# Designs tried in a protein design run: designed miniproteins, single chains, continued (4). Part 102

Each design is a single chain, and the fold is of that chain. pLDDT is the mean over its residues in the fold that is shown.

## One batch from the design tools (miniprotein)

Design m15538
Fold by ESMFold2-Fast:
Structure m15538 (fold): chain A 77 residues (1-77)
Amino acid sequence: SRKAEFEAALAELTPEERQKVMDVYEAALTGGVDAGRKKAEEAIKEAEQRYTPEQVERLRKAIDVVLKLAEEQLAAA
């Protein structure tokens, strides 16, 4: 399930990285998928400046999963 994919992706992240993913999820649920995508772009740009390429890739994958989950939840309305 998408929820299981999301939980698995979060388990690989640090607390700071998880907060960035949750910020993207909240932005998508409250402002729509476009708001989530903008928040995701900001988080990735910040991560590229401060984290290793491996950490950035983990964060990108978690963000992709959470945006798909949010999009599926919004489409169900």
Scores: mean pLDDT 80

Design m15539
Fold by ESMFold2-Fast:
Structure m15539 (fold): chain A 59 residues (1-59)
Amino acid sequence: IDDQIDDLLQQSDRNQQGSDRLLDQSRRRGPDPRLDRSSRASRYVSDVNRQRADQLRGQ
C-alpha cells in the first residue's frame, strides 16, 4: 500500500502542475473555456487523489 500512496501523491502533484500550465496557456492565448475546464478537472483529480492517499494511510 505504500507504493499506492506514493503513486497517488505523485499523480496529485503532476495534476496540480498540469492545472497550472493550462491556466498559464489560457492567459497567454486569451480566455479558453476548454482550457479552464481542463484545469479545474485536473485540480479536482489532484484533490481526490490526496484524499484517497489519506484514506489508505488510515488503513
Scores: mean pLDDT 75

Design m15540
Fold by ESMFold2-Fast:
Structure m15540 (fold): chain A 89 residues (1-89)
Amino acid sequence: MMEEMEKIAKEGEELIKKNADNIVEAAYIAGYTMGYILGLNADDPDFREVAERMLREGEAKLPESSNPEAHQAYLEGFKKGYEEGLKKR
């Protein structure tokens, strides 16, 4: 579990580095990576609560975001990653 999470996080970091010139794409990848990790661990109530809180707070802060496009991309990535993580758990 932890070793698999570390591998996914590293893959996400490499994708972000390759897309450094596109902050919106980097934000999506970051969101996907975080959502996926939390989705994989959703059998733990603490991880489920963190995922629900992050998504809710992120959506609530979107209107106040200094970069709404990147913020929106992160939230969409998070939702998709969480969904895919849930399927693999």
Scores: mean pLDDT 76

Design m15541
Fold by ESMFold2-Fast:
Structure m15541 (fold): chain A 94 residues (1-94)
Amino acid sequence: SEEELLEELKKQLSELSKTLSPKEFMEGAIKLLEEVAKKTKDELVKKALEESIKRMKEALEKNPNPTMEEAEGLAVGAYIRASEALDELKKRKE
């Protein structure tokens, strides 16, 4: 279910980037990451998502008019960090 949760996150982030302005995309991505963080039962994945949420909120506070490249980079970075946390937990269970 954690793998399915992250795959759904990736799909929804991709969809948001096609329809929203950079600021609206980043706000939507933050909300989506918060929802996924509430649903995950995996502490490392949750911590990775919470750190990414904090970084994205801080980025918006420093620059309220981001480019789409900057917004997508932060959102993709959040997904990569969560995926790496999931992979680390799989290695510990083996």
Scores: mean pLDDT 82

Design m15542
Fold by ESMFold2-Fast:
Structure m15542 (fold): chain A 77 residues (1-77)
Amino acid sequence: KDLEVVTKVSELAREVYQALLEKGLPRDEAAAYAKRFASAVMKGDLEKVREILREAGLDDETIERFVKQAEEIAKLA
């Protein structure tokens, strides 16, 4: 259970990191946002997940996609 949750959070954080790089963020900023995102997902704090992704400048459609995936992971915890 815990290993599966950690693996899914890591995979989703990698997707967020790639999306931020594609948006043009520097690697250090993209990595910092991805780490904050992973922490919020692990806590099940979906409001913080949305806040972090908006701060990073992702569009609403992309934010809702990542939030939905975070919700599915939270259901496993």
Scores: mean pLDDT 83

Design m15543
Fold by ESMFold2-Fast:
Structure m15543 (fold): chain A 79 residues (1-79)
Amino acid sequence: MDEEIEKAEERVNSLSDEELERIVETPTAHGLIERALALIKLGKTDEAKRLVENALQAFRAAGDDEGIKLAEKILEKIE
């Protein structure tokens, strides 16, 4: 999990605003991490928090323990 967040952060940190917007618009299998970090880089921190909080609620409803841990780690990075 930490490794996945670090890899996404490394990738996002190297991208232009246009590339960050494409991540937000075209989510992938790891779209939650990349989209949250892209929103932060675009200065949309509140939107990033809402995205991750909504995902956390969905993971809790589904009983996805790994998803819950991932969302909590992303929120820790945002806050």
Scores: mean pLDDT 73

Design m15544
Fold by ESMFold2-Fast:
Structure m15544 (fold): chain A 95 residues (1-95)
Amino acid sequence: SAREEQEERSIERFLEHAKKHRPEISEEQLERLRELLRERLRLQDEIAELIRETQGAETIEAYEALPPEVKAKVDELLERLKKVEEEIKKIVEEA
């Protein structure tokens, strides 16, 4: 889709900036970073979809109004997102 193409372009742009900032980054680290960036987008989309499908809006009020079981699932996805973002940071800052 056009959205997927735009997301892939965003990922490639991020990778170019990471390589420019840290020329010592290996091709293996860049490939890992690409996979993490895709996972981050997937998790963000899944979180947004769960909130939107349940409440019809992606606001803080909508999150707070989620049924406990849906809120627990969103919180689990947020923890996964945090771990993915921490791994991205390690590769970009500590390559």
Scores: mean pLDDT 81

Design m15545
Fold by ESMFold2-Fast:
Structure m15545 (fold): chain A 91 residues (1-91)
Amino acid sequence: GPERAVRLARELEPLLETLRQTMPPEHAEEIEDLAGEVVARIAAGDVDGARAALRRLEAFVRRQEPLMSPEAREAAREIVRRLRDAVREAE
């Protein structure tokens, strides 16, 4: 629900800040937008939509990983892990 989504967004903010400092702005913004879509779908109770958005985020992160610093990869993987856990808990 909305309270869970607010908590999740707060937990993701330090990780998103790490990406903003360690990646090209356009790539960090894409991860932020995709992560935000997962959070918004969870807030709306749209678990199928959240799962679809998560798959798009996972595909984008996988494609970018060879170009990422170790710090950016760890932050992006943690974002994906937290969102995956949140989608599972929303089921």
Scores: mean pLDDT 87

Design m15546
Fold by ESMFold2-Fast:
Structure m15546 (fold): chain A 66 residues (1-66)
Amino acid sequence: MEEIERAAEAATATMVEVYKLTPEQVERVYAAALEGAKKAAEEGKMPVSSGALAGAVKAVREIEKE
């Protein structure tokens, strides 16, 4: 659980550093990163950080299209 949350935090921090996100967008990216990390863990795919990063990137792409 803590490892999944940590992976989501790291992925979100990376997106915030690269993109100028609002606090609301940061929460949205974190939620997507957390979802990605959880899916990776459930599928037994290591490291869960790869799933977190994929989720974060997907959220940023959706924000950019809005």
Scores: mean pLDDT 77

Design m15547
Fold by ESMFold2-Fast:
Structure m15547 (fold): chain A 56 residues (1-56)
Amino acid sequence: MMAAILKDVNELVNGEPKLYLEMEDGTIVPMSEDPALEAAERLRAIAEDVPVRDVE
């Protein structure tokens, strides 16, 4: 299961930091922003269960 959501402040998508999923084993997977509506809904659902942090 996902341990956290990471925001890459060095990469912007539509003016927002690019998002990555951090798995419990430390693996980082890029999160699709397309379509934006679906990505936002999934992000909100995940963010309710896992911490969000910035990554440089």
Scores: mean pLDDT 59

Design m15548
Fold by ESMFold2-Fast:
Structure m15548 (fold): chain A 108 residues (1-108)
Amino acid sequence: GSAEATFKVDPGRIVVTLTGANGRVTVELKGAKIEVLDVSGNVSDVKIEGNRVEATLTGGGAGRIVLKVSPDAKGAELTLRLEADGQPVTATVGAVGENTTYSATLTV
């Protein structure tokens, strides 16, 4: 594939690892706040819009984004998206709470 994104959800934290030629990743968490803690590698165009973070992997190689997440007591719906070469792949995780652990790998 042209790009791969691995999303590791741990309590209070999401780590996104991107590899490939070019890819755009989106993390959206309905009912929670997201903060960017760290950005490394070939990651650019990091945008924060309320409960949504977007970033681009540019020029190939690898990139990593570390997010702090604060879901409410009901849990939050997590949507993970990778887009490369005009092709989107999306995964939706149900209630992400204070003790949620989850991993997903999206490939285009």
Scores: mean pLDDT 77

Design m15549
Fold by ESMFold2-Fast:
Structure m15549 (fold): chain A 105 residues (1-105)
Amino acid sequence: EKEKKLEELVDTFAMNARLSKEERERVYEALKNGDEDSLIEIAKEIVKRLINLTPEDQKALEEAKSIDEIISLLREKYPNDVGAQIAIDILELLKELFEEAKKLK
C-alpha cells in the first residue's frame, strides 16, 4: 500500500536523521501532499535547531527557495561547523526521500 510504503520511508529517515516525533509527522504530511514548500520550511527549522546562525545568515536562510540553496549556504558559511555538517547530511537525505516519495504516485 502506498501510504504504508511512505510511512516506512519516513520512519527510516526520521530514525537516521534523529528527528523528533513532531518533525517526523510534518515530513510525512508534506511528502504525502507533495508539498515541496513545506519541506523547505521543515529544512529551515532543522538548520535553526542545529546551528547558531548570525542574523545575516538567518535572513539568507529564510530567503532560500530550495533545499539545495540551504545546503550551499551551509557549505559556504559554516564549512567547519559540526551542526552544519549534520544539517547538510539530513537535508541530503530529505532530498532523496522527496524523490522516492514522488515515485509512489
Scores: mean pLDDT 82

Design m15550
Fold by ESMFold2-Fast:
Structure m15550 (fold): chain A 96 residues (1-96)
Amino acid sequence: SKEQELLKRLEEAIRHLGDLYKEDPEDAARFAGGAIRVIGEIVEFGLAFPDKEEAVRKLSEVVTEMVKRMRAAPPEEVDRIAEEAIREIRKIVEES
């Protein structure tokens, strides 16, 4: 389904953001390339499913909190933060 395809893309974008924070946390925070990509995937999800406004809001909140946690975390914790966010995103999509 389109929902599952967009969910997979969102998960890939989140893992990519995590890789950026592990490689160069300062550069990732400065340029926000990975965060911009994740926001783009959330916007695309919203455009594909205009009846899921609450899900889009919750997805944005999860990603915002994830980015804050990644910025504050040592590199070893970044993968845990990403996987935790992915689990919450799956729950939101399934409940919407």
Scores: mean pLDDT 78

Design m15551
Fold by ESMFold2-Fast:
Structure m15551 (fold): chain A 83 residues (1-83)
Amino acid sequence: REELEERLRRAALELGRLVAERHGKEMNMEAVEAMVEETLELGSERELEIALAALETMVRELRAGASPEEALAAARAVAEALA
């Protein structure tokens, strides 16, 4: 569980850096962090896996050339579909 928590925090931070560097956009990182923190507060490994899938979706979208907003929306859609 602690390893999943660390991976989620690191992934979220690195995604934020990637978005800022590649697109120069003002991302709502507070919303991303809130989603991660709520998932961690629940302590469920299932919820952590869902959060990781969402973050991985965001990375894939950004690498494919999607906007930061589109990538975030896709990640949230994945999280909601799996929840």
Scores: mean pLDDT 69

Design m15552
Fold by ESMFold2-Fast:
Structure m15552 (fold): chain A 84 residues (1-84)
Amino acid sequence: MEFAKELGEKAGKDAVEKGIDKEEALKKIHEEIEKKFFEEALKRGLANEPAPTPEEIPKVLEELKKIGEESFKEAYEKAKKEKA
């Protein structure tokens, strides 16, 4: 959950700093969130920690992408104001 916020924040700042298209950056965040989610789910399974069921995965991914998008927008707007 925290990783989605961190990914969004970093990507928002990087998009402004490097002049990356906002839509392109959002697409990359979605891909990074999915990748990170499955990495964490695998680690939890190996550590015998609670992991989402296959039925829960779509809902959890949707929530994480939403968190990442909100964090991205805040970081993007903040970095844009700082650069101005």
Scores: mean pLDDT 76

Design m15553
Fold by ESMFold2-Fast:
Structure m15553 (fold): chain A 100 residues (1-100)
Amino acid sequence: GSDEAIRESAKAVLEALQKSADESKDPAVKALLEEQRERVQYALDLIEQGQVGIGGNLLSDIMRDFPYDVANAINSGKLTVEQGSDATLLFYDNLTEVGS
């Protein structure tokens, strides 16, 4: 059903972020991806507690905000432009392989 699809999507995003963090050799890129993973884990926890709509909306917001979080990390000096590109490519490549 729709609840199962939302839960499956959250699991796929979580797995993609975990794989991306594990594959990165750069501690700053790992830290950004792990921070996003923690946010997605919270969304999944809400879904598993029966708050499927709230958790699903949070997952959608996290996915939408990801390029802005990367841009903010670059603008603040937390990441270089190259590190931000690497984080983005790793995440989207693993997301297409795992769940989309």
Scores: mean pLDDT 88

Design m15554
Fold by ESMFold2-Fast:
Structure m15554 (fold): chain A 89 residues (1-89)
Amino acid sequence: DQGADLAMQYADQAREYADLAQRAADQGDAELASKYAELAREYARQAVRAMRQSSDGVRGTSGAMAALGSAIDGSIAARRAGGRDEGLL
């Protein structure tokens, strides 16, 4: 239960950094977007670790999956900023 709650907290942090990566990308700062995307990935790793301490795998897995999704979103934003001229993605 506390493991699941912690996984959700790390998911919130991963989402915050993914949002910051998108903001940096929108401002044209590819380097800053990349750094925030890396932080989102680190918090996703912490969420997965917290999931392993959950007594209810469903709740812990939900938090870890949300954090991983945020890390992917942040990485897409960073790639979009760095590769804007190569495909506008």
Scores: mean pLDDT 79

Design m15555
Fold by ESMFold2-Fast:
Parts: structure tokens; C-alpha cells; sequence
Structure m15555 (fold): chain A 75 residues (1-75)
């Protein structure tokens, strides 16, 4: 998937910028900043990050809905 490849590129660039020792939250924040300049995948990245945050908080229903919306945005 072309859009999935672009999402991977955003997270790879975010990891390069924050470094390997950064927390998942720091990586997520940088990915959101980078995604703001990429309208074709910005919505998918926002939903992926929101889903991961909800999952970590124990809100499985919110996590599932955000992951569903991310997959729709990548189709």
C-alpha cells in the first residue's frame, strides 16, 4: 500500500529525529508533527496515535474505533 509506505516513512523519520532511546510517546508526538505536513496520511497517523494512546490507557473500545478509522484512511 502506497499510503502505508508513507506512514512507515513518517515513523522512520520521527525515530531518526527523536532517537532510539526516546519513549513511544515522544516518537508519537514527533510523528504527529511530521504528519501535519502530509495531508494524504495525516488523518491515518492521528488515528494510529490516538488508538495507541487509548490502548495504553485501557480504553479498548476507543482504541478499536481509532484503528478502524486509520485503516479506512489508508484504503
Amino acid sequence: SERAALVREIFAEALERVGEDASEEELAEEALRLAATRPEVAEAVRHLVAGLRAYRAGDREAAQEHFRLALEALA
Scores: mean pLDDT 84

Design m15556
Fold by ESMFold2-Fast:
Structure m15556 (fold): chain A 70 residues (1-70)
Amino acid sequence: SESFQKAMEYIDKAIEAAEAGDFETAGRYLSEAGRLTPREHYEEFGLRTTRFVEVVERKGLRPSGAPEPR
């Protein structure tokens, strides 16, 4: 679907931002990717975001998938 294609583009942008050390922008792109991903594609979204997690870990930061309590 068009929404899922757009979501994949945002994941790629999130990975690029993380590689550049801009984790705030990377998190914003991941948030948009999740919002644009139809439920039927959540498994594929999860597989694709594995690469983002690898970049975050390589840069020495925690994976951003856990919400911290306010």
Scores: mean pLDDT 74

Design m15557
Fold by ESMFold2-Fast:
Structure m15557 (fold): chain A 100 residues (1-100)
Amino acid sequence: SKIEKLTLLLLEVISMSTELEIQKRQKTPSEEVIKRFEQISKHLLELSKDFPELREKIETYTKQVLEAIKNGDYDKALELVDQMSKEIVGLARQIEQELE
């Protein structure tokens, strides 16, 4: 279902938030860490393929998150991930209301 797909997408975003908290503690992004977040970003885009408007927003957010990570600005990256999770939750609520 659409709700199941959005739930999987939300879980991936939560995982991204956890990884960012760990990297914030380490303060210095490694090339391997950046590549890991690039892989997470690709998975988020794949999971959002059936939601074109949300996918466009996720693409924008993930580009900004990767830029923030490259600049060592993990607080900005965490803020962007939180905003991304709110967009997913908002769409899930809208779809649930249309199915009821």
Scores: mean pLDDT 82

Design m15558
Fold by ESMFold2-Fast:
Structure m15558 (fold): chain A 74 residues (1-74)
Amino acid sequence: PLPPPSRETLLARRDVLLAKASEVLSPEEVARWDAELRAALDAGDLDRYERLEVRIVNEMEARGVVIDPAELPK
């Protein structure tokens, strides 16, 4: 089994997710997600980050954008 993702990996994933979100979400929506993801990472709350990541992925999928797993850092 792979180890759980590191903070460095989550920071890189955040960058990919926000880049994808900018394709289908408004700048205001992207800024809101950016702020929430950053706050979770700055607090060291990895469980909060994981829940937010699921939420943003679902929001993008609802608008027809699927995240390519190959684009997500491991």
Scores: mean pLDDT 76

Design m15559
Fold by ESMFold2-Fast:
Structure m15559 (fold): chain A 72 residues (1-72)
Amino acid sequence: EEIEKLKELSEKYRNLADQHEALARTYRALAEAPVSEEEKRFYRSLADGHEIAARRYRHLAEQYEKKIKELE
């Protein structure tokens, strides 16, 4: 039961990290398009935010994976 819950949380946070990484790449690409400086700043800000979120979710997933390995 405990291990199954940790596996679900690990998978959830890995998926969230992947989604935020994909969004960060998309916004980074949009910031390089021929748009206004205001739009470029907006897209860079969004990309930065998603990159931070991706790193945090990846770290959480790794922490749950470590706990699973300790219990298995």
Scores: mean pLDDT 86

Design m15560
Fold by ESMFold2-Fast:
Structure m15560 (fold): chain A 80 residues (1-80)
Amino acid sequence: LPEALDRAIEAVKAGNDREAAILFTAIELQLIGDILDGRDVETAKKLLELVRKARQAYDAGNRDEAISLLEEAKKLAEES
């Protein structure tokens, strides 16, 4: 997960809309899978909220906010 979040941060920084969309979708699906399988559900829910907010910020053109939210998600994923 931290590696996927790093790749998402780089895609957002590059303005690569296609790569960013693919990575956001892949990360969201992984976190939904973790929730459904009962794996670290509370952390997975917090990560999903951060990633969804990051995607919304990116879609709104607020790349700095998207990067900040993804950095928070990465830190939480590394601590868990």
Scores: mean pLDDT 84

Design m15561
Fold by ESMFold2-Fast:
Structure m15561 (fold): chain A 86 residues (1-86)
Amino acid sequence: MVEPISEEELEELKKLIEEAGKKKNSMEMAEVLIKMIEAIVEGDMAKYEEILKENKANALDASLDELLAAINELAKNLELMREVLE
């Protein structure tokens, strides 16, 4: 079951991706990831597929796993902070 993403959660996710990009010196990949997420949230699957196809040619797959690992670490920290800030 997938809950709808709120605008607040989307903004937090974008910030996590930007911070991950800064930490990994991968801002170009972070910007691409943000655009892909925005396309998914907007329901524009054609735009999502276009971005994915274009960036596969630019070796996006080679850096995506590293960025995703950093995002997952930041997401865990965000969840821990949410639990503390009850």
Scores: mean pLDDT 60

Design m15562
Fold by ESMFold2-Fast:
Structure m15562 (fold): chain A 70 residues (1-70)
Amino acid sequence: MRITVLENMTPSEVAELADKDKSLKPGDVLVAADSGEAFVKSPVSHAVSRVAEDGRAVDPVSGHEVLVEL
């Protein structure tokens, strides 16, 4: 798992970047610096999901829970 913090981007822009960036590995996380909102590339479906404050995310394709250490 790799965490990358992105400055001067909205959470929506970070989510779009995570979805388009094919260099991201399953389990990698992007964080919007200004809001602290995090997005993970699901190791199950490779779809991007928002990470809750407790490190939990839900894969949008399968509904499986993904755990992220922030």
Scores: mean pLDDT 76

Design m15563
Fold by ESMFold2-Fast:
Structure m15563 (fold): chain A 100 residues (1-100)
Amino acid sequence: SELETIRAIVAELRADPAFAPFREPFDLAKFPELVEPISLGLIEEWIESGKIRSLEEFLSLVERMVSNVLLLSDVNSPLYAQALALEDRVRALAAAALAA
């Protein structure tokens, strides 16, 4: 099912230490421009509550999470590079799942 696919992707991302900054919501005291912070933990909660029911909804939320980081972090920072790597990883995992 799409939900099992999404859960598998989220679990893989959470297990990867390269994506540790995305596990919990960003500190709003450090990023006051963030009105709606998104994290892998929050996405996981939304899957459990039934707010995310499709791969398309999941991908849209990941894109918003990545866009928030790219907007607020320095282009030369590790966090910026990690955001791009996370986006590429999600796209690859989603493409593989859709091919199965």
Scores: mean pLDDT 79

Design m15564
Fold by ESMFold2-Fast:
Structure m15564 (fold): chain A 96 residues (1-96)
Amino acid sequence: SVEEFNEIKELIKDILDESVDIETVLEKMLELGLLSEEEVEKIKNFLKETGDIEKFRTVLLGKILTTLPLDEIIEKVLNDEEFRENILLAAEGFLS
């Protein structure tokens, strides 16, 4: 629906906005069924272990913008610069 589309668009904006609280984003992704509770814990552990907030945001965007399993998104975000750039371009394109 238009309402669901607008919620996803707002969520992508919030992920890209450095001033927005990450816990709020994760709660919204759970509410929308974009993440399971197990996936939230895995993503929180990723942030804790890496300390890389930009890669963390890219994982969230990858989960919204692709149909890939979370494990594959995490692996590609860690090891594939082209994948990271493509996800950011896709997010920017979604907002245009």
Scores: mean pLDDT 83

Design m15565
Fold by ESMFold2-Fast:
Structure m15565 (fold): chain A 94 residues (1-94)
Amino acid sequence: SKAVGAVDAALTYAMMNGDDRTVKLLREVGRIAEQLDKLGDEESVKRITELVKRAKEKLVEGLDASQDAEKKAKLNEEYTRLAREAVRVGREAI
């Protein structure tokens, strides 16, 4: 599954950031994506994959520990929001 693969990649970076809240959200997204794959809902799987890929991009940016603390806080808000949106989209599709 492309969505499960995207979630696994994002989880790696969320764990490296030490963000337990985002880790929990991404694990929920992974469970939902597995269910949607079994149902053949390609559109919802694509939407979740796009949201998770965007979250991963922000998570990677957030790993730069030497950069501005305000920028890190903004990135943390953004990737948490994207992960929450992925959960919402997935729950609505089930």
Scores: mean pLDDT 83

Design m15566
Fold by ESMFold2-Fast:
Structure m15566 (fold): chain A 87 residues (1-87)
Amino acid sequence: MQELKSRITSLLFRLLALSVEHPVSDKIRQLILDGIKAINNEDYDSAIKYFQQALDLARQEGAHPALIDTIQELIELVQKLKELQKS
C-alpha cells in the first residue's frame, strides 16, 4: 500500500510537469486537477472517472504520448489502490 501510494505521487508530479512542458487544453487541465483533488479526498471512483475523461480527450486532441501514457498508468495504479482499500 505505501509503495503504491508513493508510485501514484511520483506519477502525479510527472503528469503536472508534462502538462507544463506540453500545454494541454483547459478542459484536460481541469479534469487532471479534479482527478488529483479526488485522490486527495480518497474518492478513487471519481478520480478514475476524471482521469478516464482526461485520457479520452487527450487521445482525441493528439496530446503528447508521454502525457497519455502517464494518465493510463495513473488510472491503473488508482484502480489497484481502490481494490486494496475494498479488500
Scores: mean pLDDT 82

Design m15567
Fold by ESMFold2-Fast:
Structure m15567 (fold): chain A 98 residues (1-98)
Amino acid sequence: MQQEIKEKQKEINEQVIQLAEQLVAGGDREQIKQQLEELLREMLEKRAEMARKKGTLTPEEIEKLVEEGLKKIPAIADEFVDDVEALKEALALVKEEE
């Protein structure tokens, strides 16, 4: 259970890095944007699930968190695909840390 959640979170993070690498390699921006939006939705759902397990938030608070996140996802994805140079620099920094 707990390990499965951690593994899935690592997979999502790795997929975001792979999407950034695909974008800087000249991949399809529209497809990458769609895939990023799907990953961000999965991350949001995981955050909600963790909040439910922790029991510190009410169901209404969790619903608001999901709704607010969903509204922000398209803008975040747009910025991601538009700023390929910043992503290229960020990828270089991440690789140096590992």
Scores: mean pLDDT 72

Design m15568
Fold by ESMFold2-Fast:
Structure m15568 (fold): chain A 71 residues (1-71)
Amino acid sequence: SRKEKLKELAINVLGISQEEADKMSEEELRQKVIEKLKESTGFTEEQAKEFLDLYLEDPEAADRAGARAVL
């Protein structure tokens, strides 16, 4: 599911544990990942949101856009 993909992404991007990810809401995970992507890549908030949405919807397209270089 999108929530499960988001938890896995948050664990990898934020360096948090599975237990910590399980305690957070989907919106909290999304916001923290967006903030970390902005910090790590220099993306704007809009670009970070678009990248995250692409990754959750179409991981193959996100991979072509450089997801592996960011994550």
Scores: mean pLDDT 74

Design m15569
Fold by ESMFold2-Fast:
Structure m15569 (fold): chain A 99 residues (1-99)
Amino acid sequence: MSPEQILARFEELLDDTMKRLEEAKSIEEVMQIYSEFMTRVSDLLNQALRDHSPQQVVALLDRMRALVQEKRAETKNLEAQRALDEVIAWLDAQKKKVE
């Protein structure tokens, strides 16, 4: 996959996850949705690390982070905001490992 294809797939996963988080009825459901999202994102990042240079992966992580920040600004759901804060922290940690 190209970096652009990985980013597009990440954006689709993020959009679907945001819809599920906004509709979640319990904290347990939020945690399950978050866990599923993080598993899929980890798989995408592992594919990027295999197929692309460290510089391309860093640029991809920066673009992913910007998309997550945008979704966080758009949502009024506190549990969704907290889940997105954890995603941002995870992306920042992955970038530090690649740099």
Scores: mean pLDDT 86

Design m15570
Fold by ESMFold2-Fast:
Parts: structure tokens; C-alpha cells; sequence
Structure m15570 (fold): chain A 100 residues (1-100)
């Protein structure tokens, strides 16, 4: 069962969702690049290797989305130190997705 972030999105205020949507665009762009890279590698991978890479990519996407939700909430609350930590964490997750 893939991560259903729509249920988490339903809990966001309109202001939190606006901030989240900005971060989601970055996540979706990195995810699309990673998916294309995985498809280019797919003919050279065993079924087990492909499954591991797909699970890694989906796990990174889930982590990025969860981080973006927390970032949106903390940004709206003016928690600048926590926002900076979450922005750094999100950037590192997106870099790991691009390495796929």
C-alpha cells in the first residue's frame, strides 16, 4: 500500500497547504528525475535490485513529503530554527533521490 499523503494533506490549514505545495513541487521534480534514472537502469538490474531501488525511492519520497508537512507547520508558527533544520533535511533527502 503506497503512502497516502492525501489523508495528511486534509489535516493542513489553507496557509500550511500553500507552503507545503511549494515544497511538493520540488519533491515532485526530484522524484520525476529519479524515476527516469531508475527506468534507464532497469534493463541492467535484477528484479531484486529493481525492487530495492523502487522501495528506496518511495521511502525517500515519503520522508520528503512528511518533512515538507512539518516544515509548513513550523514555518507558519514562526519556528525559524526548526524550519532551517527541516529545510536542510529536505535538501539532503532530495539529493539522495537524485543519486538514484
Amino acid sequence: DPFDYDKYLAQLTPEEKAIFDEELKRIDEAYEVARKNLEKLAPSLTPEQRERMEKKLEGLRDKAITTAIELARYRLQGRDDEVAQLEKALDEILKEMEKI
Scores: mean pLDDT 83

Design m15571
Fold by ESMFold2-Fast:
Structure m15571 (fold): chain A 70 residues (1-70)
Amino acid sequence: SLWEELAKLGKDLDAKAEYLINNPSPDNVFWAQLLVHEDPDNKKAWEALGVALEREGRLEEAAKAFAKAA
């Protein structure tokens, strides 16, 4: 499951964010949101959130997440 794969990456937020970007899942917005809450300065976490939101058609929210990743 997505939870089991993310758990294997421990506390490596960059690796978790990269995993979410490369592995589309309906739960990716939830998991990316948790990464952003753990470290709001992590650009890769914001990128993962943007990608997940874009995949759900939430384009305005995705644009805001990508702006924080820049």
Scores: mean pLDDT 81

